# Designed miniproteins, single chains, continued (3), part 77

Each design is a single chain, and the fold is of that chain. pLDDT is the mean over its residues in the fold that is shown.

## One batch from the design tools (miniprotein)

Design m10667
Fold by ESMFold2-Fast:
Structure m10667 (fold): chain A 98 residues (1-98)
Amino acid sequence: SKEELIEELKLELEALEEMIELLERGIREGVPLEEMIERLRKKGEEALKKIKDESMKKRFKALMDSIITEARRNGPEAALAGLREEKETLELQIEYLS
């Protein structure tokens, strides 16, 4: 249903917000990149367990893989920018459906 879709999008949004906060804190505190990546992976795995829609799971997993790749290639600030853009997109989708 539309309500179920909104609930799943809100779960993805919650995960993105937590990953943004994690990355912001890690950058601020000078946490090593690989440690930040491990924390992001664990947060993503937790979120994937809550998402029931298979297409949404695949999209979220692809996003996680993309963000980790971006962090390794261009640094954690570039990954943070990508997460913020994805959050804005999700917020707009939730508003449109609500």
Scores: mean pLDDT 86

Design m10668
Fold by ESMFold2-Fast:
Structure m10668 (fold): chain A 61 residues (1-61)
Amino acid sequence: KPKKIVLSDEEIEMLVAYMKTLSIEDAQKSFEKLIEQESDEKVRERIKEEGEKLLKELEER
């Protein structure tokens, strides 16, 4: 998308894949930074949902 401050679904998936290699605390901090940097409320909600799913997966380990 041209110059829009919004993360695509593919970009969110790539970031989530990277965060799976991190500790729970580091993954949480990374999601907090993404939410803070994102200006679009709908994209922010998407990031929160992906973050909650990832943190649950990490907690089960």
Scores: mean pLDDT 71

Design m10669
Fold by ESMFold2-Fast:
Structure m10669 (fold): chain A 102 residues (1-102)
Amino acid sequence: MSGEEVLNRKDMTLTLKVTVRVGDEVEEFEATTNSLSEAGQKLGEILGEVAQRYPNERLRVKITLIDENTGEVWELEAEGTPREIGDKALEFWNDVVARMTE
């Protein structure tokens, strides 16, 4: 599949989970999406909200993407500033897309 075909495929059931730790605080986000494009958009929205709330804080973030149809799981654990987390999340997302195009 081309990357665009994978991103725009609407027959998927993907569960996105994001856990953010800031000191003693834990925030959990969960979304079910029907395409990889929608999952990527939701991930960007979540990380953007976190960056606005904690712009200068050191975060520990766990991102889990589950393909409910295949049982495949992609996971990233990252620690750093929101910018560093965003860079690692983008790299992770590009890896997921590349692996799904195989």
Scores: mean pLDDT 79

Design m10670
Fold by ESMFold2-Fast:
Structure m10670 (fold): chain A 59 residues (1-59)
Amino acid sequence: MKYTVDSFVRDISEGKIEVTDELIDEMIENGTPELKAVFDINGDGEINDEEKELFKKWL
């Protein structure tokens, strides 16, 4: 499924979709560099499980 940054952020903010590890992994694999940067909190170019858990709580 093709996600844009705008639709992804909007759906999460409205609670229409759950931020799961599977969803985040799919965004990382098929997403743009802009989407990857959103999940890469420490800026090391790698997104680990701790960063995914932070996004689940903050989104």
Scores: mean pLDDT 63

Design m10671
Fold by ESMFold2-Fast:
Structure m10671 (fold): chain A 82 residues (1-82)
Amino acid sequence: MKEKAIEHLKKAIESAQKIPDPELREKTLRHLNEAIQAVKKGDYEKSIEHLDEAIRYAEEAGNEETVKHLREAKRLVLEALS
């Protein structure tokens, strides 16, 4: 589970680096990196907070690929809390 979530987050980073707006790109990547660190530490509640912020900025940027990977990572994290 944790390994699959991190895999999706890494793919989200790759697609987020292609966001044309520098501010939205920076904000999306910042929250993505915070989410990865939280998942690695087992702090799933904190990771969900950062995933939601990253999704919001990625949606604002119109980057559907990043949003897809972030939502899949969030789904896997939520399953770990069940």
Scores: mean pLDDT 86

Design m10672
Fold by ESMFold2-Fast:
Structure m10672 (fold): chain A 91 residues (1-91)
Amino acid sequence: MKKLKLNEKMREIAKELGYDKDEVTEGELFYLIERYLEKHGLVLPGEQSNVVDARGTLLGELLGVDRFDLFSPEFKEALKKFIEKNAEEIE
């Protein structure tokens, strides 16, 4: 599995969620993002439960998007760019 080294801002998110790891897999990074969204209540209720409003959060600032659908191509593109900017692949 590819390992990623988190930058300082992403480590702050991880620590807020009770994770003190400096290295994560891509799956663990996605899990941290999902836990952050749940902790801050950013997922819209009801039939739009897959839509997230991250405005004014550290995660929204890092992703560079305010509102996104978790299953959209736009979110996948933003997440890929987020990983490239905020995490480094390590051996």
Scores: mean pLDDT 68

Design m10673
Fold by ESMFold2-Fast:
Formats: sequence, C-alpha cells, structure tokens
Structure m10673 (fold): chain A 75 residues (1-75)
Amino acid sequence: SMAELRAQIEQDLALLGSPSLETRLFAAMGLAGIAATHPELLKENPAVVPALEALLSDPSPLVRAAARQALEHLG
C-alpha cells in the first residue's frame, strides 16, 4: 500500500545516518528501489533529495552508488 511505502521511506531516511555501513547501504538501496517504481512518492517528501545528496559524500563507494542510482530515478 502507499501508506506502507511512506512508512518505509521514513524508516530508510532515519537509517541513512547510521554509523553502520550495512545499515546506511540497506536504507539507500531501499530508497533507490522506491525511486525506480514510485519516484513521485519520494518527491512528496522534501527530506529525501537533500538526504540522498548528502550520501554522495559518504565514505563508502557502495553507499554513494546507491544514492546516485536513487537520484537518477528522481531526475
């Protein structure tokens, strides 16, 4: 449902600041998946684009790649 996707977006946004690389990567990949299927739903949340842009400076190349993929789907 759209309500479940909105809850997932909020959870993934909260996890992007985790000190764990695996947690940040999981959250970034989650947002990238939603961006690929429901980009307008992510655009509804004004916190999404700034959070993904901040991840482009993440020390992990895998996290940076997931953020770039999500941003590509958002235009």
Scores: mean pLDDT 88

Design m10674
Fold by ESMFold2-Fast:
Structure m10674 (fold): chain A 91 residues (1-91)
Amino acid sequence: SSVKEYTGSKKEADEEIEKAQEEVAKKVEEELLAKTKEPVSLNVALTGVKEEKDEATGSTVETGEIVAVAKGKSGNVVEEKQLLKLTIPAA
């Protein structure tokens, strides 16, 4: 399974999360529209967020999963998930 990994500042990590959410959302919307041509409702959530401090380095490791769900009017659903691992050095 593909995990999107990033190491950098908290600001850069937040920007990577936002970018990943936009990419996954666009993918599910385009896939559903290509298949059904229905109006789409879109929900994007960051779920399973866990923060762990690496005692050896003082870094914070944040893990999570972006879940994007596109739903058509007739109940057709497309779901995509993107795993994240973000390493933020000690402040």
Scores: mean pLDDT 78

Design m10675
Fold by ESMFold2-Fast:
Structure m10675 (fold): chain A 91 residues (1-91)
Amino acid sequence: SSEKKYVFELVLLKMRLMAAEAEAFVIEQQLKKGIPVPQEQLDTILKNAEDVLEEAQKFAEQYPDDEEAKKLLEEAKETLERIKELVKQQE
């Protein structure tokens, strides 16, 4: 069913975005405490956030009139920008 597919894709993408937000929070807390974050961890989290944004863009293209899809795309963009700023602060 189209409705079941939509809900499944939406939930999966929301879960991936939540994971990216959680990783951003961990980096932010480590940096606040003066704990260096390994470059491999930064690279992985940045790549994951980029992948989530790409998936959110594709989801918004599939459901162009859906407000949840638009909201998810904006949240994915904000998450990626936050991670990029955290990476810059460590350099």
Scores: mean pLDDT 86

Design m10676
Fold by ESMFold2-Fast:
Structure m10676 (fold): chain A 67 residues (1-67)
Amino acid sequence: AVIELPSSGEAEVPFPALLVAEHEGEVVGTRRVENQEELDEAKDELGVLAAIRYGTGDVRFSAIPLS
C-alpha cells in the first residue's frame, strides 16, 4: 500500500518504508527510511533535489511500507 504524506507536518508511517518524492508525476528520488528521523531527513534531501531540478519546492511525498 502507498501512503500519501503531507508536504508539511507528519503522518503515521509503518517503518521500514521506501520514501518516494514526485513532482508532476515524475519521480525526483527515493530513500529507504527506518524511522521518523530518517524520514524527515530524506524529505529535506529530496525537497532540495526537487528545488534544484525544477526550481520549486512543490513535491508530493509517499511512503511504501517494506514490512
Scores: mean pLDDT 76

Design m10677
Fold by ESMFold2-Fast:
Structure m10677 (fold): chain A 59 residues (1-59)
Amino acid sequence: MESLLDLAPEEDREEAQKLIDEGRAMIANATTSEEVARGIGLVLRGIGIAIQGVLESKR
């Protein structure tokens, strides 16, 4: 199983995981469409940080 988080540097992985976990929790507990949208935004931001960390680790 390949994960972007596993490929990212430890610091970037921790920040990405935090944002993804917060976004997932927000979506799971969402009572409004605005909360779902915000949760999705946090997950996408976390994924972006993980991708950037991987790219930086490759020069």
Scores: mean pLDDT 76

Design m10678
Fold by ESMFold2-Fast:
Structure m10678 (fold): chain A 61 residues (1-61)
Amino acid sequence: DIDTVSQQFITLGTQYDTYMDQMNQAISNGDMVTAKILMDQMNILKHQGDIVGDQFVRLID
């Protein structure tokens, strides 16, 4: 339902912001290994967001 999809968007956005902050901190510390892992996780979250977005468009039709 719409409430479930909205909650997924909120959850994904919160996780993305958390990873972004952690990635920026890792870059500032010169920890490029951790930064790359976080970038990969953020790319996975973006892909999941695209799937959730497609589902949302179908629900508002």
Scores: mean pLDDT 78

Design m10679
Fold by ESMFold2-Fast:
Structure m10679 (fold): chain A 79 residues (1-79)
Amino acid sequence: SMGRGGVRGSGASTGTAGIDTDASPKEGGRAAHEASGVGSGAPPELGPGAAGVSVTGKTLDQQTAIAGESTRLSLEGAL
């Protein structure tokens, strides 16, 4: 990772997963460990997945629109 958009705190790289609820994480490592996976469990999609948790919980309509656009792109780009 080059951008390091979330280099906050010195615990887990996944600051978002590290901070569960409280400002002072109690089990940041635990949450991050599970989100991180065992290398063979979770794919790198966890990054965008973490953001989805917040966005999806708010507006699912946009997600649906993306699906429709995807189909349109396929038709426009080629078959």
Scores: mean pLDDT 45

Design m10680
Fold by ESMFold2-Fast:
Structure m10680 (fold): chain A 79 residues (1-79)
Amino acid sequence: AKIESFAMFVSDEKIEKGRELLEQLRELGFEVRLLGTTPIGEFYSVSGVTETEEKLKEAVELMNQLEELGLGATVVTDL
């Protein structure tokens, strides 16, 4: 199971919570990279591979939380 890459935008309005979720993705072993900063928020990419389906599931839950904050996320997974 793996997440190859996806991009997301962290709204300035939700930036603290968005950053916390991105840090949790880093703790799961994913590379989180700042691509750019805008007046209304920050744009990030996330990429990585997990050896376990449990870690992939945790990552998906974190991404769902980011989506719920109004941040667009697109995931490409290989199971």
Scores: mean pLDDT 65

Design m10681
Fold by ESMFold2-Fast:
Structure m10681 (fold): chain A 61 residues (1-61)
Amino acid sequence: MKEEAEKLAKEAVEILKKQGNTASADSLKDMVESALEKDEERGLKFAKAALKVAKNAQEAE
C-alpha cells in the first residue's frame, strides 16, 4: 500500500514537473506523505486521484 501510493505519487509529480507546475508537484508530494503517515488507504486514494488529474492535464496539452 505505502509503496504503491509512493509510486503513483512520484508518477504524478513527474508529470506536473514536466508541465512546469513545480509548485503543484511539491504540494502534491507533501500532501501524499502527510496522508500516508496518518492512513495508508487515504494516502493511496490521494495518490490515485492526483495521478488521474496529472494525466488529464497532460492529455490537454
Scores: mean pLDDT 75

Design m10682
Fold by ESMFold2-Fast:
Structure m10682 (fold): chain A 118 residues (1-118)
Amino acid sequence: ATLTASVRVEPGERITLTFTVKAESDGAKVTVRVEVSPNARVTITFSNGKTVEARSGSTYTEDLKKGETFTITVEVEALDEPAVVRVTVQVESKDGSKITLSASASGPGEVDFTTAEW
């Protein structure tokens, strides 16, 4: 399962994206990829307590256990110019087991969610 959020934020604005993943199999893998304009600050917080300031083109991977609900919170802030950010969340499972991937956004920025990796 793959979900991409395309975000535009005006200077001084902040938007929060929340991705929720539930894996029905052990050994499911979540991959977060971020593309960030130079004038943006992007912070990723995982429900396991890990927090990173994202670098453009960077990939962050976490392993999930069966029945685990995993949340990824992405905060996007524009600094001096409008910011454009793409966040792609990909989830892989073993043996075709069910994965639920959902997303929401909160804040004054523009956001578009797609089920493609582009």
Scores: mean pLDDT 79

Design m10683
Fold by ESMFold2-Fast:
Structure m10683 (fold): chain A 82 residues (1-82)
Amino acid sequence: MSTDPAALRAYLEGETLVSLGFMYAELSKKTGDEELRKKAIELLEEGIRLLRAALPGLDAAAQAEAEAVIKAAEEKIKEIKA
C-alpha cells in the first residue's frame, strides 16, 4: 500500500493550517482581537477542506488521524463562533 503523493501533500497542508488556526484562536482569546478570530476560522475551514480532499488517497491510519483533526477543528470553529 502506497499513499498518493498529492493526498499526502494535502494532508500535511491541512494539518499545518489547522495547527495555525488553533494558534490564532488562542492569540485572539488572549488579545480580544476580532481580526485574529476571523483568521483562525478561515485557517481552520481551509484546513478541514484540504484534509477532507486528502482522505480518499490516505491509508487507514492516516485517514483516522485526518478525521480526528477534522473533528477537533470543527469543534474549535463552533467554540470560536459561540
Scores: mean pLDDT 85

Design m10684
Fold by ESMFold2-Fast:
Structure m10684 (fold): chain A 58 residues (1-58)
Amino acid sequence: GHGIANGIRAMYAAGRGDTPVSGGAAGDAAEIYTGKKVTLPEGLITVAEAVAAIDEAA
């Protein structure tokens, strides 16, 4: 479960923050990682936006 959130963070650290990811998939990964319900926009968001949302929820 934590592997997907760690993958998103690794992409951001590698300078791939502008990479598009599914907001729904990122939200599900954040919920597994933080134990909190995280709602992200449906459709595509950036890795940087996903990381910011995960960090805010943690």
Scores: mean pLDDT 71

Design m10685
Fold by ESMFold2-Fast:
Structure m10685 (fold): chain A 69 residues (1-69)
Amino acid sequence: GRSVIVRAALHDLRELIDSYPSLSEEQKEELRREAEERLAEFAGLPDDELVRRIGEYSRELERRLRELS
């Protein structure tokens, strides 16, 4: 269901953020908060749009993490 998709995406995003040991705990907490806020915004979307938006945000976050590292 939708809640499973959102929860799995949040878990994956948190693991992605945590996989960058060069980032400070403050930076990681800010990124985790941002991810939670973005997923909350997406939670109201139809399933197809939810998945697409999660994918787009995940790619953008990964790019930003690489630039910060």
Scores: mean pLDDT 83

Design m10686
Fold by ESMFold2-Fast:
Structure m10686 (fold): chain A 68 residues (1-68)
Amino acid sequence: SEEFADRVAEGTEETLKERGIKATVTRDGTTITVTFESGVTVTIDASEPTAEGGEKIREKIAEGANKV
């Protein structure tokens, strides 16, 4: 749902800010795009408000951050 996607986008932005990682977080419906300062982008599907969906989202964010 969009409410879940909104919370994921907010949580992602806060986590990146807390870790000192420069990135832009944008949301289009249930799709979240994280663009890192290096130009690397990570696209996250936040349409499923499940524990499994949350875990996959966390993994994708970590992967994107590690490539910067």
Scores: mean pLDDT 72

Design m10687
Fold by ESMFold2-Fast:
Structure m10687 (fold): chain A 60 residues (1-60)
Amino acid sequence: HMEEIKKIYDEYFKKLEELAKQFHYRLKTATDEEADSLIEEYKRKVQELHNEYKEKIKKV
């Protein structure tokens, strides 16, 4: 159980880091209007990853 939980957490963390890097990169070239949309998209994607993580943990 604990080993599977650690693997799921590590995958989740890596995905969060990659998402944050992509968000930061896109934000550098974004207009103010685009920035608002990017922030909303980022929040949704973070929530999706969190929900995926919770479902995977539930199955262990």
Scores: mean pLDDT 83

Design m10688
Fold by ESMFold2-Fast:
Structure m10688 (fold): chain A 67 residues (1-67)
Amino acid sequence: MREELEREIERLERRAVEAAEEGRFEEHSREVVRVIELLEELNYPPTSITARALRIIGDALDAYLKK
């Protein structure tokens, strides 16, 4: 179960970066929110959740700006 959710989180992270790279920020925001929700569901510490979210957003902005 946990492994399945972690696999889903990784998929959502990739989609969030790809969406932002293509300028689809509404989709990006939905994917990031879903990642946060799943990390909360799995009882990750707030610091870990914040770090993951910031990393996704940073990667997404980097990809968008390099376009």
Scores: mean pLDDT 83

Design m10689
Fold by ESMFold2-Fast:
Structure m10689 (fold): chain A 82 residues (1-82)
Amino acid sequence: HLDAFLKGMDAMEERFLNGMTVQQLEDIIERNEELVNGPPTPENAYASGEVAAAIRYIDLLKHHSREEILEILKIQEEYNNK
């Protein structure tokens, strides 16, 4: 279910780019806790991807502004398209 996990990460990146707050990121982690600890289904893999991305963005926000994080994500996208 790696594809579902990666899709969950991508969906969270899109939501973060559209202005998701730290509280909303924390809410996603909390809401997905049961799914992440559930059986290995595509739905639970997707939820795991959302949680992994949310944790990363919360960590980045501790040391970077939202604008700096957006620039980091833009650089990573350019790297992936090479």
Scores: mean pLDDT 78

Design m10690
Fold by ESMFold2-Fast:
Structure m10690 (fold): chain A 98 residues (1-98)
Amino acid sequence: SLPKPKIVVVTSSPELVKELTFFRDDVLAAFLSDDLEGSNQLMAIDAIRQADVLIAEKSAPKLLKETAERFGVPIIEVDFDNPESLKKAEEEVEKILK
């Protein structure tokens, strides 16, 4: 997928999920890590299968990371409370998508 990147984000922050959903055109889907049960878990798995990259906090469910690995989707671990971690994650995303 060369023209438009498909980014999936998993975070523990409800505010970040809302912001990413409404303000970023390159984010395919954003999911709250504490709300990944039943249909939400299946939607997250399906989104990851279609993604070019998964951005996830260390606390993200192991199943989602295993899904990304199985389908060859690169995983970038991020700490959204750490500015250095955010900067490194942004640099890694650009490297993967370029």
Scores: mean pLDDT 76

Design m10691
Fold by ESMFold2-Fast:
Structure m10691 (fold): chain A 58 residues (1-58)
Amino acid sequence: EEKYKVVDPEKCPALVKAGLKAGDVITEEELAKRLGISLTTARCVIAEALRAGAIEKV
């Protein structure tokens, strides 16, 4: 299971909306639950957050 560490949540508004802070570790499933979205949509958010430098893969 892929895990992601939040580095700069301000670079991705969806992470801020999910209540995530720098230093938090999250999975695609946990992000989907926090935002009330599908796993497919959560994967898109993860990809965007990685591109923006908001999170990094652990």
Scores: mean pLDDT 83

Design m10692
Fold by ESMFold2-Fast:
Structure m10692 (fold): chain A 67 residues (1-67)
Amino acid sequence: DETRKRLIEELEKLKEELPDAEELLDQAISYLKNNDPKAAAEKVFELSQLYPESERLKELLEELTSL
């Protein structure tokens, strides 16, 4: 629960840094709120392909896939 809450907050912060990614970030956040970390990880993976230089997206993907 605490890890999921932290991941949601981190994804919401990324919306300010990556405004063009807002739709995919909102989908990932929605999946985490519905206790579906696998679907959330799929959306974050798509984002990591669009922003390959974002180490933070890679870190978030690793945390999501560990849930």
Scores: mean pLDDT 80

Design m10693
Fold by ESMFold2-Fast:
Structure m10693 (fold): chain A 71 residues (1-71)
Amino acid sequence: SREEILELFRKYSKDGKITLSELKKMLEELGFKLSDSTISKLFKEYDKDGDGVLTEEEFIELMEELRKYGR
């Protein structure tokens, strides 16, 4: 399912990056029942460069972690 994660990245990314707002929208559309605070904490944890956006690699790592929380 790395391919499914890459398809999500392509759908929601702008200029090859995903912002916190785009991540929240994606997770809501996918039916994740996570609080805004949980999503924000995960985003900040995986935004290793602190630039306010996720790269493709950082996004894949975050989505693999989210599998542990379920839907």
Scores: mean pLDDT 78

Design m10694
Fold by ESMFold2-Fast:
Order: structure tokens, then C-alpha cells, then sequence
Structure m10694 (fold): chain A 107 residues (1-107)
């Protein structure tokens, strides 16, 4: 767990650099944290532009798009991570990452 939390924290700056400039700060933060969580959960050392596009679609379309993404494992992971991150916005980034990783590990 601690290693995954540390890896996710290290990925946040890279995820933030990939976010569109026209996103508000809260949206950029929530999506960046969710992308970092999924990358760390999957054992990846980077976030890609494809991950950002999936996260944007999930954020914009929510439940309706999630149903249409049935079978896309990464999209499902991003949706779950995003929900935990957004629900706990009053907590620190590290605590939000930890809660999201714990939720994904229950799979």
C-alpha cells in the first residue's frame, strides 16, 4: 500500500501537465489524482494522453458514459477512483489517494 501511495504522489505533477488549461483547478486536481491512483494500481510509471481522455469522458458524461464503457477495465478503474477522490475533496491528496487505492484493491 505505502509504495503505491508514494508512486501515485510522484505521478501527480505529470498528470497535471497533461490537463487542459481551460479546466478549473478543482476538476484538474480531481482528474489528476484519479489518473495517478489508477497508474499506481496498475504498476505503471507514467500517465498518458489516452488516460486523460478517458478521465475527461468519465467526468463529462458520468453514469451514461460509464454504461457505454462496459468491458473497458481502465475506464472502470478511473471511474471508481474519480468517485472516491471527488467524494473526499476535504481530505489531503495523500489521504484521498489512499482511500481510492483501498477501494480498487477490494476488486
Amino acid sequence: MEERVRRALELIPEALKLMPEDFDEETRQNIALALAVVAAYEGRDRVTEEDVRLAYLIHKSKGALLESLTGDKRAQLLAEAYQVIEKNKDLSPEERIRLALEELEKR
Scores: mean pLDDT 75

Design m10695
Fold by ESMFold2-Fast:
Structure m10695 (fold): chain A 66 residues (1-66)
Amino acid sequence: VEEFLRRLAERVGSTPENIRAFLEMMGFDVETLAEQVAAGSRVARNLARVLDLPVATLQRLARESL
């Protein structure tokens, strides 16, 4: 999970710690997030909306983090 948070932080111009806190506040299960995003679930679409990133980009980052 830490590698996925790091990659997301780099893409959005934040820190892994800030991304973790933000996602937890938004109700995401951060510990399973990379696996759910890689699988292309509703979680992937919700995360894409929240971070303003393409779903395809998020799925690539998630797969590269697993």
Scores: mean pLDDT 81

Design m10696
Fold by ESMFold2-Fast:
Structure m10696 (fold): chain A 77 residues (1-77)
Amino acid sequence: MEEEREKLKKEIDELNKKVLELGKQYSAQVADLRARLAAGTLTPEEIAEELSRIQKLMDEIVETMKKIRDLQEKIKA
């Protein structure tokens, strides 16, 4: 029981670090996209691809946060 709880806590810590890292990647990609849009170097297809990548990062953040919640519920139960 205690060993399982410790493993879940470690997994939650790792997922929290992943959320922070994904958040940094999201901010960096948004800043890069804005700079490239201002420079006029992107095609419409490249803009769509970059927006798709940003959306995937947001989806991964949400999914990771959902996993954290599920693990927290297991610790409380």
Scores: mean pLDDT 82

Design m10697
Fold by ESMFold2-Fast:
Structure m10697 (fold): chain A 98 residues (1-98)
Amino acid sequence: DERRIAEAQLRAGFGASALALLRAPEEEKARGLEKMHGIIEEALERLGLEDVAEEARRILRLIEAGRLEEAEEEARELFREGKAALEEAGVEVTLTEP
């Protein structure tokens, strides 16, 4: 169950971060993408959360390809899935959908 909570936290947090990045100025997107790649690598290295990391990488690839509408839809879904899983586990969610 702790692993499921960690996966849900990463889904919600990454989804929210990706949505914020999509609203950022063009000049800030490259730096934001690098930071998000680092988060994915740390999640894999430390936690072994391969499924969440793959979902997150898909969103980053859509952003890098300029497929911003698809990236927003995927990021929003990832956020909602993570938030719902946390709430189902009885964890109080302080993250809000951007």
Scores: mean pLDDT 77

Design m10698
Fold by ESMFold2-Fast:
Structure m10698 (fold): chain A 108 residues (1-108)
Amino acid sequence: GNEEGTKKFLNTPDEELGKRNNIPPEVARGEKLFLEALELIKKGEEKEKVIEKLKEALEYFKKGGAPEINLATVEVFLYLVEEKYEKAEELATEELKEDLEALKEFVE
């Protein structure tokens, strides 16, 4: 896995990250917040903290005009963490549906 790259990404200022990756700073912020939420899930942190980070990531993606797939991905994780499994399944793309059972296990 690219753990070292992920840590570098999370510690990079949003403006610098956006410039290097040719993406809006708000989208870079959203990606950073989403990765932070995934790290919180892996650490078994409180559900409320994960939900807060996922909602913040979603708002920054909306502000930056991120692709719909980025928005849908964050919303699927948000529904899985909130135990709204039917909504997560409904929103998931066909590719994401193949991983949905593994994602559910990951967030539980």
Scores: mean pLDDT 71

Design m10699
Fold by ESMFold2-Fast:
Structure m10699 (fold): chain A 69 residues (1-69)
Amino acid sequence: MEEDQKRVDETLKKLEKEDPELAERFREIYERDPEVAINIARLYLEGMSLEEIRSMIKHVEQVLRKREA
């Protein structure tokens, strides 16, 4: 969806300003599982804290690593 893509783009721009390393990690999640990344983007833009988003990304990365292994 175009709306979902817009949310992802806005999330990336905000994360690049606050934590460029986290922005790269989020981009990798989007490439592997776009649906999960879109959900994270919506939560972040709706006001979820950067610390909560970082924790969520860490957990998703562990799940994706397990599937890749």
Scores: mean pLDDT 80

Design m10700
Fold by ESMFold2-Fast:
Structure m10700 (fold): chain A 65 residues (1-65)
Amino acid sequence: GTYDIKIVGDKPALGSDGTTYAKGEVIKNVTNIKVTEDGEVFGVNTDTGETIRAGADNVEITQTS
């Protein structure tokens, strides 16, 4: 499925290309969501092909398809 990741906390999400996503931003069309035991979220931005990394406590994840 695909997901939107909304940044709700003070820590930014990071793209593997060096892009930074700040509080209030929404990363759309993310796939391959993984949540780790230490509270990290990983996904792939289908629009850019880049890996997204965020803290689980700093994001809201919504399934879109």
Scores: mean pLDDT 84

Design m10701
Fold by ESMFold2-Fast:
Structure m10701 (fold): chain A 65 residues (1-65)
Amino acid sequence: SLLDELERALREGDLKTARKLYDEMLKKIDEEYGDTRESAIKKTALSIRFIGWEIDWELEQRKKE
């Protein structure tokens, strides 16, 4: 799953791979739903999850300091 790969990249601190996977997921939503309300909702949900994963990663890094 792209979501699993994205979470792994974020956990490993590979932000370049994480960003690439995030962009690929956004592109797939656009290809499937186009300029629809459904596309906007799914992109918003993905963005919220991505931010949540970034916050989790940042918190784990702070625990190591």
Scores: mean pLDDT 74

Design m10702
Fold by ESMFold2-Fast:
Structure m10702 (fold): chain A 80 residues (1-80)
Amino acid sequence: AQKLLQELLDQLKKITGSKEEQYEQAIDLLNKAIAEATARKDVEAEMQLGALLTAAETMKLMGTFDFELFIKSVEEIIKQ
């Protein structure tokens, strides 16, 4: 579980570009990580990644998506 989240975090930290490009790349990486968790039958990682995806999509709909705060959210889940 933690290794998949750490790999996602490392990839997220490499994202550059506009706020829209950062959001789209983050969603793409999240979807790929969820697919990998599902393939591995890592239910804990799948649930944690699914929650992050829902949070990111909700913030985008509300116009409140902040990429740096999103990275912090991923780091916090890894620490727990």
Scores: mean pLDDT 80

